# Ledger of designs, part 17: designed miniproteins, single chains, continued (4)

Each design is a single chain, and the fold is of that chain. pLDDT is the mean over its residues in the fold that is shown.

## One batch from the design tools (miniprotein)

Design m12567
Fold by ESMFold2-Fast:
Structure m12567 (fold): chain A 86 residues (1-86)
Amino acid sequence: TLEQVKAELQRATAQAGGLYAMGLYKALQVSKEIGDKLREKGLKIFEEAGRKAKRQDKSMEEEVAKMKEEFEKGVEEAQKYIEKLQ
């Protein structure tokens, strides 16, 4: 139930972060396009987790939104770091 949804959100957050980090690493060595595609996949993971959270409780929707904001903030910071290296 709610605990299961929370665990799925935590897992989704970890997966999204890992995918994006891998994408940025690949972008440095291969292409920016790969990094952008992995970012898109990471955001999709959050969207799926958000849909599941809404089915359980409205309060979980807010928690998902906060996790997504932190993810996007990390993505933006990482992209700025990559830009400085180029």
Scores: mean pLDDT 59

Design m12568
Fold by ESMFold2-Fast:
Structure m12568 (fold): chain A 63 residues (1-63)
Amino acid sequence: APLSPVEAAVLRYLAANQGKALTEEEIAKALGISRPTVRAALDRLVERGLVVRKDDGTYELAP
């Protein structure tokens, strides 16, 4: 299935900030999207293997 607009926005933001460990709150604030909506998009991107969630709760692009 294609990426949703929110999934695409989150993925682009992570790509633009590669090498930075970003929290759900930081991503939500930067994009002006609610935290639950960003969390759902991040969970989907992790399921697709495009994003990694670290033990500290931060996210980055999969290697």
Scores: mean pLDDT 84

Design m12569
Fold by ESMFold2-Fast:
Structure m12569 (fold): chain A 80 residues (1-80)
Amino acid sequence: GAEDAEGAAEAAKRGGVTGSVAAAIAGVGAAVEARIRGDEETERAAREAAEGAARGAKNGDPEEAARGAEEGARRAREAE
């Protein structure tokens, strides 16, 4: 849920570029889990967190990755 997306945001903030990659992987995992459960709102939020983290990793910008992950977490919380 929102906790998974928030975990991805924290990983991106703490790990720099390596953390951004880990956050992207974690977000994808959370999205897959949510999709299997039929929780489309959590899936979308987790996908947005993963995409933000992946974008930051590609740019070598952990702040951008953290911002994307945090936005995904915020949307997941609002959807619940």
Scores: mean pLDDT 65

Design m12570
Fold by ESMFold2-Fast:
Structure m12570 (fold): chain A 107 residues (1-107)
Amino acid sequence: SPLNDLIVKQTMERIDYANALRDQGDLDKAYQTAQQVYQSSQRSFDINPDNSFLLAQSLNTLGEVYRDQGDLDKAKQLYQQSIDYANLQPVMGDDIKKQAEENLKKI
């Protein structure tokens, strides 16, 4: 649907912004941004289960923020959740699953 296409686009743009903040070392803003994307992706998933890949991507990004902050146990938990949600939508989730699996291997 056109509305879902907009949700996908906005979610991915906010994930890109969180990653840019991480690259700049602004971990507080990266955390706030990743947390907000995670919350909106959970709401999106509750309405449309096909958006599990957005929730997976938001979980992976939030995990990367926790890793950058030094919380490796929380990062590992979030990467595992990312893999689980990516598996619910394999067509859209495959690349996200691979990213989360690579992140998990580095913990």
Scores: mean pLDDT 90

Design m12571
Fold by ESMFold2-Fast:
Structure m12571 (fold): chain A 81 residues (1-81)
Amino acid sequence: MEEERRRILEEAEKAIEDFAKNADKYTVEQMAEVARLAIRAPEALPKLYEVAKKGSTEVQGKFNEGLRRALDELAAEEAAA
């Protein structure tokens, strides 16, 4: 369903835009939230990486931890049968 895919992408794009505007204020947990949305909308992943890359070393560190957490959660969900 294209409508569902569009909604997921739109949510991911909005989260990435907010992250781009407020990167320094984001916690690891908030970055994991954005990463979870982007993982479900692969089209948004390149934009998310570009935003994180433009951030400070601290922002990049928090992003990497958040992304790892999101990926670990996805792997755990798959392992739960």
Scores: mean pLDDT 79

Design m12572
Fold by ESMFold2-Fast:
Structure m12572 (fold): chain A 100 residues (1-100)
Amino acid sequence: SNMDKLIDLLDDLVKQLEENLDASKEEIIKILEKYKEQLKALGKTSSGELKDMIDFLVKRLEEEIERLKSMSEEEAKQSVQELISLEQIHKDSLVKYKES
């Protein structure tokens, strides 16, 4: 289902960010841009509440990307750790929503 694909995309995003904690800000931005495009593609095949959730997540990723672009390398490293925690919470919320 598209819900399962959304959960898988968020799980993959968390894993990619965890594997790239020492990566440059530019590399982290490329990871986020890739996942944003994958979410947009999933949104095009989704409808109703699920589409609204995906559109919200796309908007949040766009905001995080712009925030990271304005940061120094040191500030970006701290922000990535916070982003991992936030995306894990989003994934856990979707898993719970699916099971409800």
Scores: mean pLDDT 84

Design m12573
Fold by ESMFold2-Fast:
Structure m12573 (fold): chain A 71 residues (1-71)
Amino acid sequence: SSELQLYIDIGDSSEKLGDSKEKLGDYQLAYNNYQGSADSYGRAATIDPKYTQKAQESQQKADQARQKALS
């Protein structure tokens, strides 16, 4: 569906932005973008369960970035 593709596209874009912020050492913005990615892939997973792993991976990246932001 077009909704599924939208969630995938947002998830991919947010993950790439998170990766870019992580490289800059901006862990708070990396966290925000990885959380956005996890949410979008999570919504994709409700339509197609194969995106469950992608959502979990983005959530792990978010959690790691948050820990770095707090240190």
Scores: mean pLDDT 91

Design m12574
Fold by ESMFold2-Fast:
Structure m12574 (fold): chain A 70 residues (1-70)
Amino acid sequence: LEEELARLNERFLAALSQLPDEVRKELLGRVTERLRALAPRLDTPEGQREAAEVVREALAEAEAALAALR
């Protein structure tokens, strides 16, 4: 799970680096807020799974934003 989360985070950051500064900051802020809400549960397998889902959703959103920019 940690390895999967690290890979997802790496892909998310790579996608973010290709977005305009404003869009990148907004997506990062939103993801940070969602992960902050999960922070008390990150020591649990359930919390880590939810964190992976948050990053997965953020990655999909970042990739969709890149596609929209063309």
Scores: mean pLDDT 77

Design m12575
Fold by ESMFold2-Fast:
Structure m12575 (fold): chain A 82 residues (1-82)
Amino acid sequence: SGARMRELAAQAEKTGEYSAKLLEEAGLLDAAKQARAIGAELAARILTARSYDEIDAIFRELADAMDALKPKLEAAIAKKNG
């Protein structure tokens, strides 16, 4: 249903926003902007998805993209605490 699609899209956007806030707190403003942009882009793709399998693939892409930002976040936190 459209309501379920909107909820899944909102979840994708919230995931990007959560990662962005952690990156901003670490001083990684460009990475934070990237995390938000990825979340918003993938949320838009969910809204145009034609199947649950397509939505699942989009969520895997979101998880992979957020995981790719973790090393930068970890390095920035270590530098501030070291």
Scores: mean pLDDT 87

Design m12576
Fold by ESMFold2-Fast:
Structure m12576 (fold): chain A 59 residues (1-59)
Amino acid sequence: MVDKINKEIEDLKKKGKDLSDQAAQALNDGDFDKMRSLIKQVDEVDKKIKELEDKKKSL
């Protein structure tokens, strides 16, 4: 069970990095609407990681 949570956290961390890289690219391209959307998605990923870390701590 911990292994599944660890895998999900790792996958979310990778997704967060990819979204952050895309947001930086959108900023460089002047696409502020896309950048804002991507930053919001990064925040959601961070929230999910925190929830999984808290759940892992209780195992």
Scores: mean pLDDT 82

Design m12577
Fold by ESMFold2-Fast:
Parts: structure tokens; sequence; C-alpha cells
Structure m12577 (fold): chain A 72 residues (1-72)
């Protein structure tokens, strides 16, 4: 994991979600998830792809399963 890898991942997530017409809120949440993965040392091509997939297709379902009232 490098800073350049994190910046590339953030750019890919932002670009993909904005191209799909997602709100600024959704984009910011997805970016925060990618940054949290990087902070935990879990950033990879697969984990970034999963974040994009979850926030583009399953954002509401994931939040319900995790408990919306619990924030970090």
Amino acid sequence: MTEEELEAAVREVEGTLRAEGHSEETVERAVAAVRELARRGELSEESVREVIFEYSTEEGIRLIEEGVEKTF
C-alpha cells in the first residue's frame, strides 16, 4: 500500500460512482470506506472493487445489515 495507490483507488471510486449518477453523499461514504481500508492495511484491488460494487448496487442493504445507528 502506497499513497499513490490510495489516491488512484479514491479517484477510481469517485469517477465510477459519479459516472453512475450517485449523490455526493454516496461518493463521500465510498471514499471514506476506501480510506478506512487503507488505514487498516486492507487496501487491495479486490477490496476497492467490492466498495464500488456495494455503494453502486447494495448501499442501502449493507447499511441496514450493519446497523445505521452505529457510526465509527
Scores: mean pLDDT 70

Design m12578
Fold by ESMFold2-Fast:
Structure m12578 (fold): chain A 62 residues (1-62)
Amino acid sequence: LTDEQLEIVREAAEKVLGRPLPLDEVRKLATEIYEKIKPQLKSPLTEEQLKIIGGEVARKLA
């Protein structure tokens, strides 16, 4: 994930949880989620897909 993609993930997760999140924690969780779903991705990662990853990060941190 790029830094720009990671910011989209962090913003989405923060919106769900209602609190600020450390970028390093988001990076770790987002990377784990991305590696798990990567074999199912057939196109370049979209902003919509990044927001879905953000939702999953929020679920793990809830």
Scores: mean pLDDT 78

Design m12579
Fold by ESMFold2-Fast:
Structure m12579 (fold): chain A 74 residues (1-74)
Amino acid sequence: SPMEQARELIEEWKKKAKEAIEKKDFKKLQEIHKEFGKRYYEIFKSLSEEQQQELQKEIEKVFKEILKEAEKAK
């Protein structure tokens, strides 16, 4: 389902972002964010408003976690 595809994409994004941060590869981190946004947008068009709101909250939470990890790695 689009919802399952979106959640798998979010998990992949989180994993790849953390790996880039551990390597201090902040250029790769930017590329990972761009690729996630592009892929997520394609799925987003297939989601209901309620599903979009739920996933937006999940994405915001993951983004905050990534941002905190990146700040610690500087």
Scores: mean pLDDT 84

Design m12580
Fold by ESMFold2-Fast:
Structure m12580 (fold): chain A 77 residues (1-77)
Amino acid sequence: MRLRKEIEEKAKEMFEELTKKLGEEAARRIVDGIRELYLDFVRRLEERGVDVDSLSIAEAVSLSFLAAIEERRRKLA
């Protein structure tokens, strides 16, 4: 499974960029949160038999973020 390594590299790049803008502590918190949500999303897609390797990282991240927001709103609504 190569996605885990791709996620790690992407997280490292995002951490460096966010650190310049928001500082190390805020950047680490954001990156860790996104990484955890993304891994959960990938795992759910695998359970459904979806080939996640066919998706770009950007597409997968965007879908994960939108899905997480909708799930939180539906559980409270």
Scores: mean pLDDT 70

Design m12581
Fold by ESMFold2-Fast:
Structure m12581 (fold): chain A 60 residues (1-60)
Amino acid sequence: HHMEKQREVERLVDEAAEALKNRDGRKIQEIADKMAEILGISKEEATRRLVREALQRLAE
C-alpha cells in the first residue's frame, strides 16, 4: 500500500520534471491534481511539493 503510493508519486515527479523542461504549465497542473488525489492533500500543497521535487530531480 504505502510502497505502491510512493512509486506512483515518484513517477509523477519524473513526469513533472519533463513538463518543467518543456515549460508545460497545464501538464504540471494535471499532474499536481493527480498527486493531490493520491496523497489526500490540497491542490496547492501538491503543486508546491511537485514543483519542489521536480526541480530537485532536474538538479540531480
Scores: mean pLDDT 80

Design m12582
Fold by ESMFold2-Fast:
Structure m12582 (fold): chain A 79 residues (1-79)
Amino acid sequence: MEAVELAQEALDALRAGDPERAIKNIERMKELLPEMTPEEKELVIQLFETLADVARQLGHEEVAKAFEEAIREAKKLLS
C-alpha cells in the first residue's frame, strides 16, 4: 500500500532530522485517505498514532501535529 511506503519514508525523514520531508509525506498520505478501504484507513490511523508519538519523542512537534491532523481526517472518513 502506497500510504505504508510514505509512512516509512516519513519515519526515515524523522530519524534523519528532516521534518519538512516528513510533513510532505504526511500530506501525500492525507490525499490518499478518501481512496482507501475502511481496513486500510484503520491501519493508517494506527500507523499515524505510532509515528506521531515517535515524532514528539524526537522533538518534532510540527510533524506530530501533522500526523494528528491526518488521524482526525481519517477518523472522519470512517464515520
Scores: mean pLDDT 79

Design m12583
Fold by ESMFold2-Fast:
Structure m12583 (fold): chain A 63 residues (1-63)
Amino acid sequence: DARRRALLEQIEAYLLRHEPRSVLLDEEKLAQRLRDLASAFGLTLSEEEVRRLARRIRERAEA
């Protein structure tokens, strides 16, 4: 659980630092990036989790 949380935080930080703003402001593109990165980290994300995380990242990018 703590490990899963740490990996998700790393994925969020990676996206915020490395993806262009055009991707960070587009929840659909963020959802696809999240699926790809989660798979690379060996994480399985539900569609609900993907949507929630994409929205959260977009909101943070708008700050």
Scores: mean pLDDT 81

Design m12584
Fold by ESMFold2-Fast:
Structure m12584 (fold): chain A 68 residues (1-68)
Amino acid sequence: MSEEELKERVRHLVESLVRALKPDLSNEEDREKLVEFVLSTPVGEEAVRVLGRERTEEFIREILEELA
């Protein structure tokens, strides 16, 4: 899987979770819970393997900031 394809899968997952769960994206605790949840998924695990943990966490946080 390419880095670009993997980033798109992470983005779709984050967007789907925000739509389903309606988290308070202004709340840091709710954002961090979403980051941890995404990292626990098979898609998040693959992203950590390819991009590294720091880059994956930063990318998820960037998507959440865009959706806020």
Scores: mean pLDDT 82

Design m12585
Fold by ESMFold2-Fast:
Structure m12585 (fold): chain A 58 residues (1-58)
Amino acid sequence: SLEQLTEALKRAGLLDKLPQSYIEDLAERLKGLPQSAIDTVVTTLKQKEEQGLEVRPP
């Protein structure tokens, strides 16, 4: 899960924009979920970045 999330964020250009602790927490929350859940989260974060909104952890 962590490896899959990290790779998806890297492809979206978001890996360097998020804290490592946030990525690890998010990976734990997405553990056991299908790839579509990971894709949805990455798409949402990418949309925020593209709109010029600050991408912040919750």
Scores: mean pLDDT 73

Design m12586
Fold by ESMFold2-Fast:
Structure m12586 (fold): chain A 68 residues (1-68)
Amino acid sequence: MLEEVAQEVVKAALSVPGTLAASAHVDANGSLHVQVVAKDDKAAKAAEEAAKKVAKENGVDVTVTKLP
């Protein structure tokens, strides 16, 4: 289910060292939206890559917003 994918994506982002917070929601089109708060740009990019990888493995589109 999309909700399970959202939780797995959040877990993946949070597993990246330097990720301070992550949240996800699914819109009406089945697109996954993830917000990431990271300590620095490198952690933010790594969290985005981790989120996209998990979403791809589950066949869903993801949009990642990196918050400074």
Scores: mean pLDDT 79

Design m12587
Fold by ESMFold2-Fast:
Structure m12587 (fold): chain A 105 residues (1-105)
Amino acid sequence: TIKTLIDLQMQLGSQITYLSSMKIVAEKLGDTKKANFYNEAADILQEHLAKVDELIKNKGSQQELNKLKSEIIEDLQKLAKKAEELGYEKTANSFKETVKNIEKI
């Protein structure tokens, strides 16, 4: 439904905003590795957001929506695991919360 797409757009947008803000903080602290991680994570989610926007405009099929939702969840889970391995616990928890919210959609 259109509501499902809007809910996905909001969840991705919030996560991207968080990552962009945390990148700026990491850059100011001189943590280049952490800033690079946030930038790469935001880029991945921006690509998914562009696909969500395309489905909203073109009234994509339920099958396309379900596939995109699964791909978003998989990438968020991979990002959460990578954040945990790097010791970015708060960031990992942010990704996990977004996964939980998207699964409810």
Scores: mean pLDDT 88

Design m12588
Fold by ESMFold2-Fast:
Structure m12588 (fold): chain A 85 residues (1-85)
Amino acid sequence: LEALEKSLKAQLEYIRKLLEEGKTDEAVDFLLERLDTIELRKDDPFARIELERLRELVEENKHLLSPEQLELLEARLKAVEELLA
């Protein structure tokens, strides 16, 4: 679990760096790919932790995203969250 948490933190830091550098399209693509992976692992307890961290990251950085990007990410986050509920 701790090793998975460290890996997740590194991925989140990478996404934050992309957003801060204005590489928002790359950040969104990476986020969507991670959400797809989480959807496939719905029975994995760590998938729920990963989903929560991605949701927090999007909320913390919503001011760096376009309205269209934010709408897309929020829709996908909600859909995956409903599947894991």
Scores: mean pLDDT 83

Design m12589
Fold by ESMFold2-Fast:
Structure m12589 (fold): chain A 96 residues (1-96)
Amino acid sequence: MAAEILAEGEKLHQKTVELGKQAAKALAPLQDDPKAQKLLQEIQELVGKSQQLHQQLKQLYQSGASISTLQKVLQELKEIHQKVKELLEEARKLAE
């Protein structure tokens, strides 16, 4: 259902933002480490892409786009969420 895809996309974006905040907190003690700075920047860029995709999903829903089109954007949101999860694990390992 189109409304269910929109709701799932919104929840995914919110979770991605939360993961980004957790990564920033984990990397805060390493603020002068170039590896930590690069990792935080990559995570911030992915969170930004998640926000753009969420806005795109809302616009497509409002315009009556097909379920297949909405699912494609949702899949991209899922891929970004997974990448941010992986980078958060790298951030935690670096902070050890």
Scores: mean pLDDT 88

Design m12590
Fold by ESMFold2-Fast:
Structure m12590 (fold): chain A 80 residues (1-80)
Amino acid sequence: STPAELLASSAEALAEAVANAASLPASVQQQLELTLQALAGDPRAGEFLEAYLREYADEEEAARGLAELPPLLAALRAAA
């Protein structure tokens, strides 16, 4: 798979999770939207997002983890 295909599959999985989780708090949904926007530019962000979502089972923990991803994504881009 190309990096673009990997990013697309990660974004699709996250979008499906959002669609199936209509009961998620609005703050979590908003963080997922921001994360999807960040993922659109970087395939490595998709891999980190998948790892983060697997680690955090609680909604609030997931929201905090997602909020940490944009700064990490910026650092990864700078290092590349």
Scores: mean pLDDT 53

Design m12591
Fold by ESMFold2-Fast:
Structure m12591 (fold): chain A 67 residues (1-67)
Amino acid sequence: SEVEKLLEEAERNRKEAEEFIERGKEIEERARKEGRVGEGILESAVEYMKAVGSVAKAVSYEKEAEK
């Protein structure tokens, strides 16, 4: 069904967001261990912004499924 497909796409995008968040955390932790906290924040921000994009897509699919 259309609703099932929309919810599957939402779930896929939520998992993608989790992956981006994990990459961001890994970047921050590595930079912290190397004494480069500020650089780690900037580098991880790119991954967190990608996660926001994936969450926005997931929310869009979930809203469409509610119609």
Scores: mean pLDDT 87

Design m12592
Fold by ESMFold2-Fast:
Structure m12592 (fold): chain A 100 residues (1-100)
Amino acid sequence: LKKEEIEKKLKKYDALNEELEESIEELSKKTPDDLIARFEPNAELAKELYELGLELYKEGEIDINEVVRAHALYLLSVEKLPLEEVEKRAGELAKKLEKE
């Protein structure tokens, strides 16, 4: 990617992350003990964040911890996995990306 394209993608990533965090926080206030109700409404945002994060990681623009975190949010929001399974899969992704 050209530097200008990378800068635009980074700004979009930051904007999506902020929107997702604000939405999760607001839903958490309404349903603090219901993880599915907190994360499921943000499934599309979490998917976009993860896809963009993975692209930016391949370009060397974000670190492995950021893309692993975006993947964890995707697993909670789209796949609706329990926290233990999310932690396991996040660790597996980190190991896979380190081999590249």
Scores: mean pLDDT 76

Design m12593
Fold by ESMFold2-Fast:
Formats: structure tokens, C-alpha cells, sequence
Structure m12593 (fold): chain A 68 residues (1-68)
């Protein structure tokens, strides 16, 4: 589960780097995903909790940027 969640986060980061989103939004979203991976590796959050919080934070960033 942990390894699968980390691979999912790495794939999402790679997708974001190639997306047509504004650079500032990309940087913020990538930082959120990197922080989620860090928290999973540190044992601070379960993979499910880390992904849930990352999703919520990403939605907030996109709303503030008027993209969702």
C-alpha cells in the first residue's frame, strides 16, 4: 500500500510537470504531493490520510487559482 501510494504520487508529479497549468500553480501542487510522500515515508500519516489531505489542499489551490 505505501509503495503503491508513493508511486502514484510520483506519477502525479510527473503529469503536473507536463501539464498546461500555470507554472506557479504547478509548483504549489507539486509541493503538496511531495509533502504527502514525505509524511507517508516518515510514518506521520497513513497513505490514505496523506492522499486525502493532499487532494483537499490541491482542490483549495485550484479554486484560489480559479481553475476548478
Amino acid sequence: MEEEALKLLEQAIEWLRQSPLPEEVKEQLIAVLRKAAERIRAGELSPEEALQLANEESERILREARLS
Scores: mean pLDDT 80

Design m12594
Fold by ESMFold2-Fast:
Formats: sequence, structure tokens, C-alpha cells
Structure m12594 (fold): chain A 66 residues (1-66)
Amino acid sequence: VEELAKYAAEVARKYAKEKGLSDTFAENAHNLARYMAIKRGVKSREEAEKIAKEAADLVYKQQQDA
């Protein structure tokens, strides 16, 4: 689960940067994705990628609402 959580975190960081988020918000997406993956007990790379996208989208939305 930790390896998949790290993978989700890295994918979330890349996705956030592709959306034009700053390094700070990209790191927030990284940390959120890792937390979510661990909490949900991620079991596959596909689940990790879905969690990564969800985390990046959440951080992006929070930045726009601020």
C-alpha cells in the first residue's frame, strides 16, 4: 500500500503542475493523494491514479475558491 500511495502522490504532483498549480499547491496535491491512498487502502495502480486525479482536482478547486 505504501508503494502505491507514493505512486499516487507523484502522479498527483504531476497532474497538479500540468493544471498550472504552483509548487506549493502541487505539493499539497502530493500530500493529499498519499493520505487518501493510505486511508482507502489502495490496491492497484488504477486506483492510485484515480485517487491522484481526485486529490489534484480537489486542491485545484480549493485554490480557485480562495
Scores: mean pLDDT 78

Design m12595
Fold by ESMFold2-Fast:
Structure m12595 (fold): chain A 56 residues (1-56)
Amino acid sequence: MEEEREREAFREVRRASSRGEPRVDPETARLALGWALRKAAETDNTPEVQEALERM
């Protein structure tokens, strides 16, 4: 349940970022971050997670 919501938020953020408009709800950004963290944990890529977090 939560994974699907986070994945959808990640897509929303990616689309907004691609268009160059950073107008995304803070809640959506938070969910997208959660998805990125979960994916990084699966691949064991800690440095990439830190970069993504800092970029947010």
Scores: mean pLDDT 65

Design m12596
Fold by ESMFold2-Fast:
Structure m12596 (fold): chain A 63 residues (1-63)
Amino acid sequence: MRPSSYSQESQDLVEKISRLISSHDEDPEARELGRRLAEAVRQHADTETFQKLLEEAEKHIAG
């Protein structure tokens, strides 16, 4: 398949972030990150943006 506007790396990052947030749905910080993830997806954000969101999610949810 041709890589269109939505790269495979972005898709993998979105799935990973989504799983983290879903596992910690009771955490308010995880809920906020979930909202931001949905917004980034709607705005066709870059892979770098999703990578940054993943790092923040891991730090805030794990901390």
Scores: mean pLDDT 74

Design m12597
Fold by ESMFold2-Fast:
Parts: C-alpha cells; sequence; structure tokens
Structure m12597 (fold): chain A 91 residues (1-91)
C-alpha cells in the first residue's frame, strides 16, 4: 500500500539520521547539515529503488542528480518517491 511505502521511506530516513548522529557522538566527527540531508535523501531513493526494481539506471541517475543539484527537503523527496511509486502501481 501507499501508506506502507511512505512508512518505509520515513523509517529509512530515520535510521540514516540515527546512524549519522551516532557517528558524530561516538567518533567525535561533525557532519554538516547539508551532508546529512543528502544522505537521508539518498536513503529514501534507495528504498524506492528496492521497491521498484523496474526503474531504469537512467531514471535512477536523474533522481540522484535532482537531490544533488536542487537539494530538496526530506518531505519533498518523500512526496516525489510516493508519486513515482503510485504511478508505477497504476501500470
Amino acid sequence: SIEEFRQALEEAIRRTEEALEREERENGIKISEEEKLLLKNIAAFNELFKRLPSLTQEERRELYEWIKTEKPSVEEVIEKAVKIYEEEQKK
């Protein structure tokens, strides 16, 4: 379901955020907010790609380039991923 997929994206993002916070805390490194955002957004699209193996390498590359160039919020990435997932389910 769309709701289950949204939950999976939110969980992937949360796990990434927790991992980054632990890395800073335990290893004494500081990760920039920009780097944290990028890594969380990558985690969300990786969950999308896991759920939609039919997405081409070209489509995946375009999504990665979008997060690198436009630096969207986590919420925008979730909405984008849900929209792509929903459209693929209608085929």
Scores: mean pLDDT 86

Design m12598
Fold by ESMFold2-Fast:
Structure m12598 (fold): chain A 90 residues (1-90)
Amino acid sequence: MAEEAAEALRRLAEFLERHRETLARWLAETEGLSEEEARAAVDRAVELARRLAEKLLEEKETMSEELARAALEAARRALEEVERLVRAAE
């Protein structure tokens, strides 16, 4: 479970990094951010997702089954939502 959550977060980070410019434009247009602020927000999301994936792998033996499942569900939901946004923007 924790390994699957880490993998989902890694896929999310890769997707965000690949579509950085599309997501930055969407954030700038919808949230009223500057292009620079929007790009920084995407970069921070990428770094956070990668750090969370690493932490999940480090703590997999001490993490509760319920927490690992919640992390997996949240990561998958975030990836689905971001994929939907990119498809709508492209």
Scores: mean pLDDT 79

Design m12599
Fold by ESMFold2-Fast:
Structure m12599 (fold): chain A 65 residues (1-65)
Amino acid sequence: HMEEAYRRALEAAREAYEKYKNQFSDKAVETVARNAAIQTLLDMGLSAKEAQELADRAVEELKAE
């Protein structure tokens, strides 16, 4: 279950990055990607704290690419 949640969060963050990367600054795109991941995790039933932690990991993984 947690692996599926992380994968969905990473997908949501990547989609937001792809959609907005040419419209906003790097910091703004990171914020949008992080918020997209958080919203996806909350919709899946995770707590706000768990959603924030996994979303932070997903965004850092994308930045490392």
Scores: mean pLDDT 81

Design m12600
Fold by ESMFold2-Fast:
Structure m12600 (fold): chain A 55 residues (1-55)
Amino acid sequence: SATLERYAKKYGISKRQLLAAVEVVKSGDEVALRVAMHDLGLSREELEEMARELE
């Protein structure tokens, strides 16, 4: 999707990593969310925004 490609370019990460991060946000797993924030260098707010647009 165009939205997925836009976010991949914006954050410099793969589409696969983006989809995995979206699933982590949707899971509500706080530990997994903190790991994703650290690994991708993104804030909670950025991950939540991305998950909303990629839903």
Scores: mean pLDDT 80

Design m12601
Fold by ESMFold2-Fast:
Structure m12601 (fold): chain A 68 residues (1-68)
Amino acid sequence: MPEALVRSAEVSLSEIPESDGKGKGLAYVAMARAYLEAGDRERAIEYARKAEEAGDTEGAQRVLEEVK
């Protein structure tokens, strides 16, 4: 269930004192990886794209590399 893994990413975001672009980007990358592990490639791509928009281009690229 990707939702359980996504919750881990949300917890990580809440632990980061600076929840700016970096924190949001990390959370989106974690969500994308959680969806990859769950076999949900389409949602993994969606969250990787959100990570790019939040400023974590490198993390997003890593997820997209694993999806493709």
Scores: mean pLDDT 70

Design m12602
Fold by ESMFold2-Fast:
Structure m12602 (fold): chain A 79 residues (1-79)
Amino acid sequence: DEEDEELYKKLAPLIEEAIKNKDVEKLLELFRISLERLKERNPSISDEEVERAEEIARKLLEGKATAEEIYEEVKKEEE
């Protein structure tokens, strides 16, 4: 979806900037916006899945897990 690609292009630099600034609240806000948009396009996504994704993001932002560790865990479960 071209509209989703445009949204990701806009959100990606904002997310990177917030990570660089260690702005946890801003990162969570941007992530929540992304998830709400994704849920609007895919109504099969449950509120519980959104909450789980937010918990993962919080762990990343608090330094309790790295993005690579999260990616490896998700990849392992899917494949």
Scores: mean pLDDT 68

Design m12603
Fold by ESMFold2-Fast:
Structure m12603 (fold): chain A 67 residues (1-67)
Amino acid sequence: SADEKVRDYIVDSLYILGAVSRAQADAMKGQSVDDLLAHMEATLGSDAAEKLRSMADGLKALLAQRS
């Protein structure tokens, strides 16, 4: 689904940037996008969560254009 692709993209981006380990990335891919964003807001604060939400919305729009 589009939500799974958005989740995986966010997780892979965090891994490439060195923000999470491989084990953390694999665990995060077991969560929904909403659960992931809620966890990020609780851990990193609202400003970081807002940026991630904006990125997720942009990616969803881009994936919709590929239909």
Scores: mean pLDDT 72

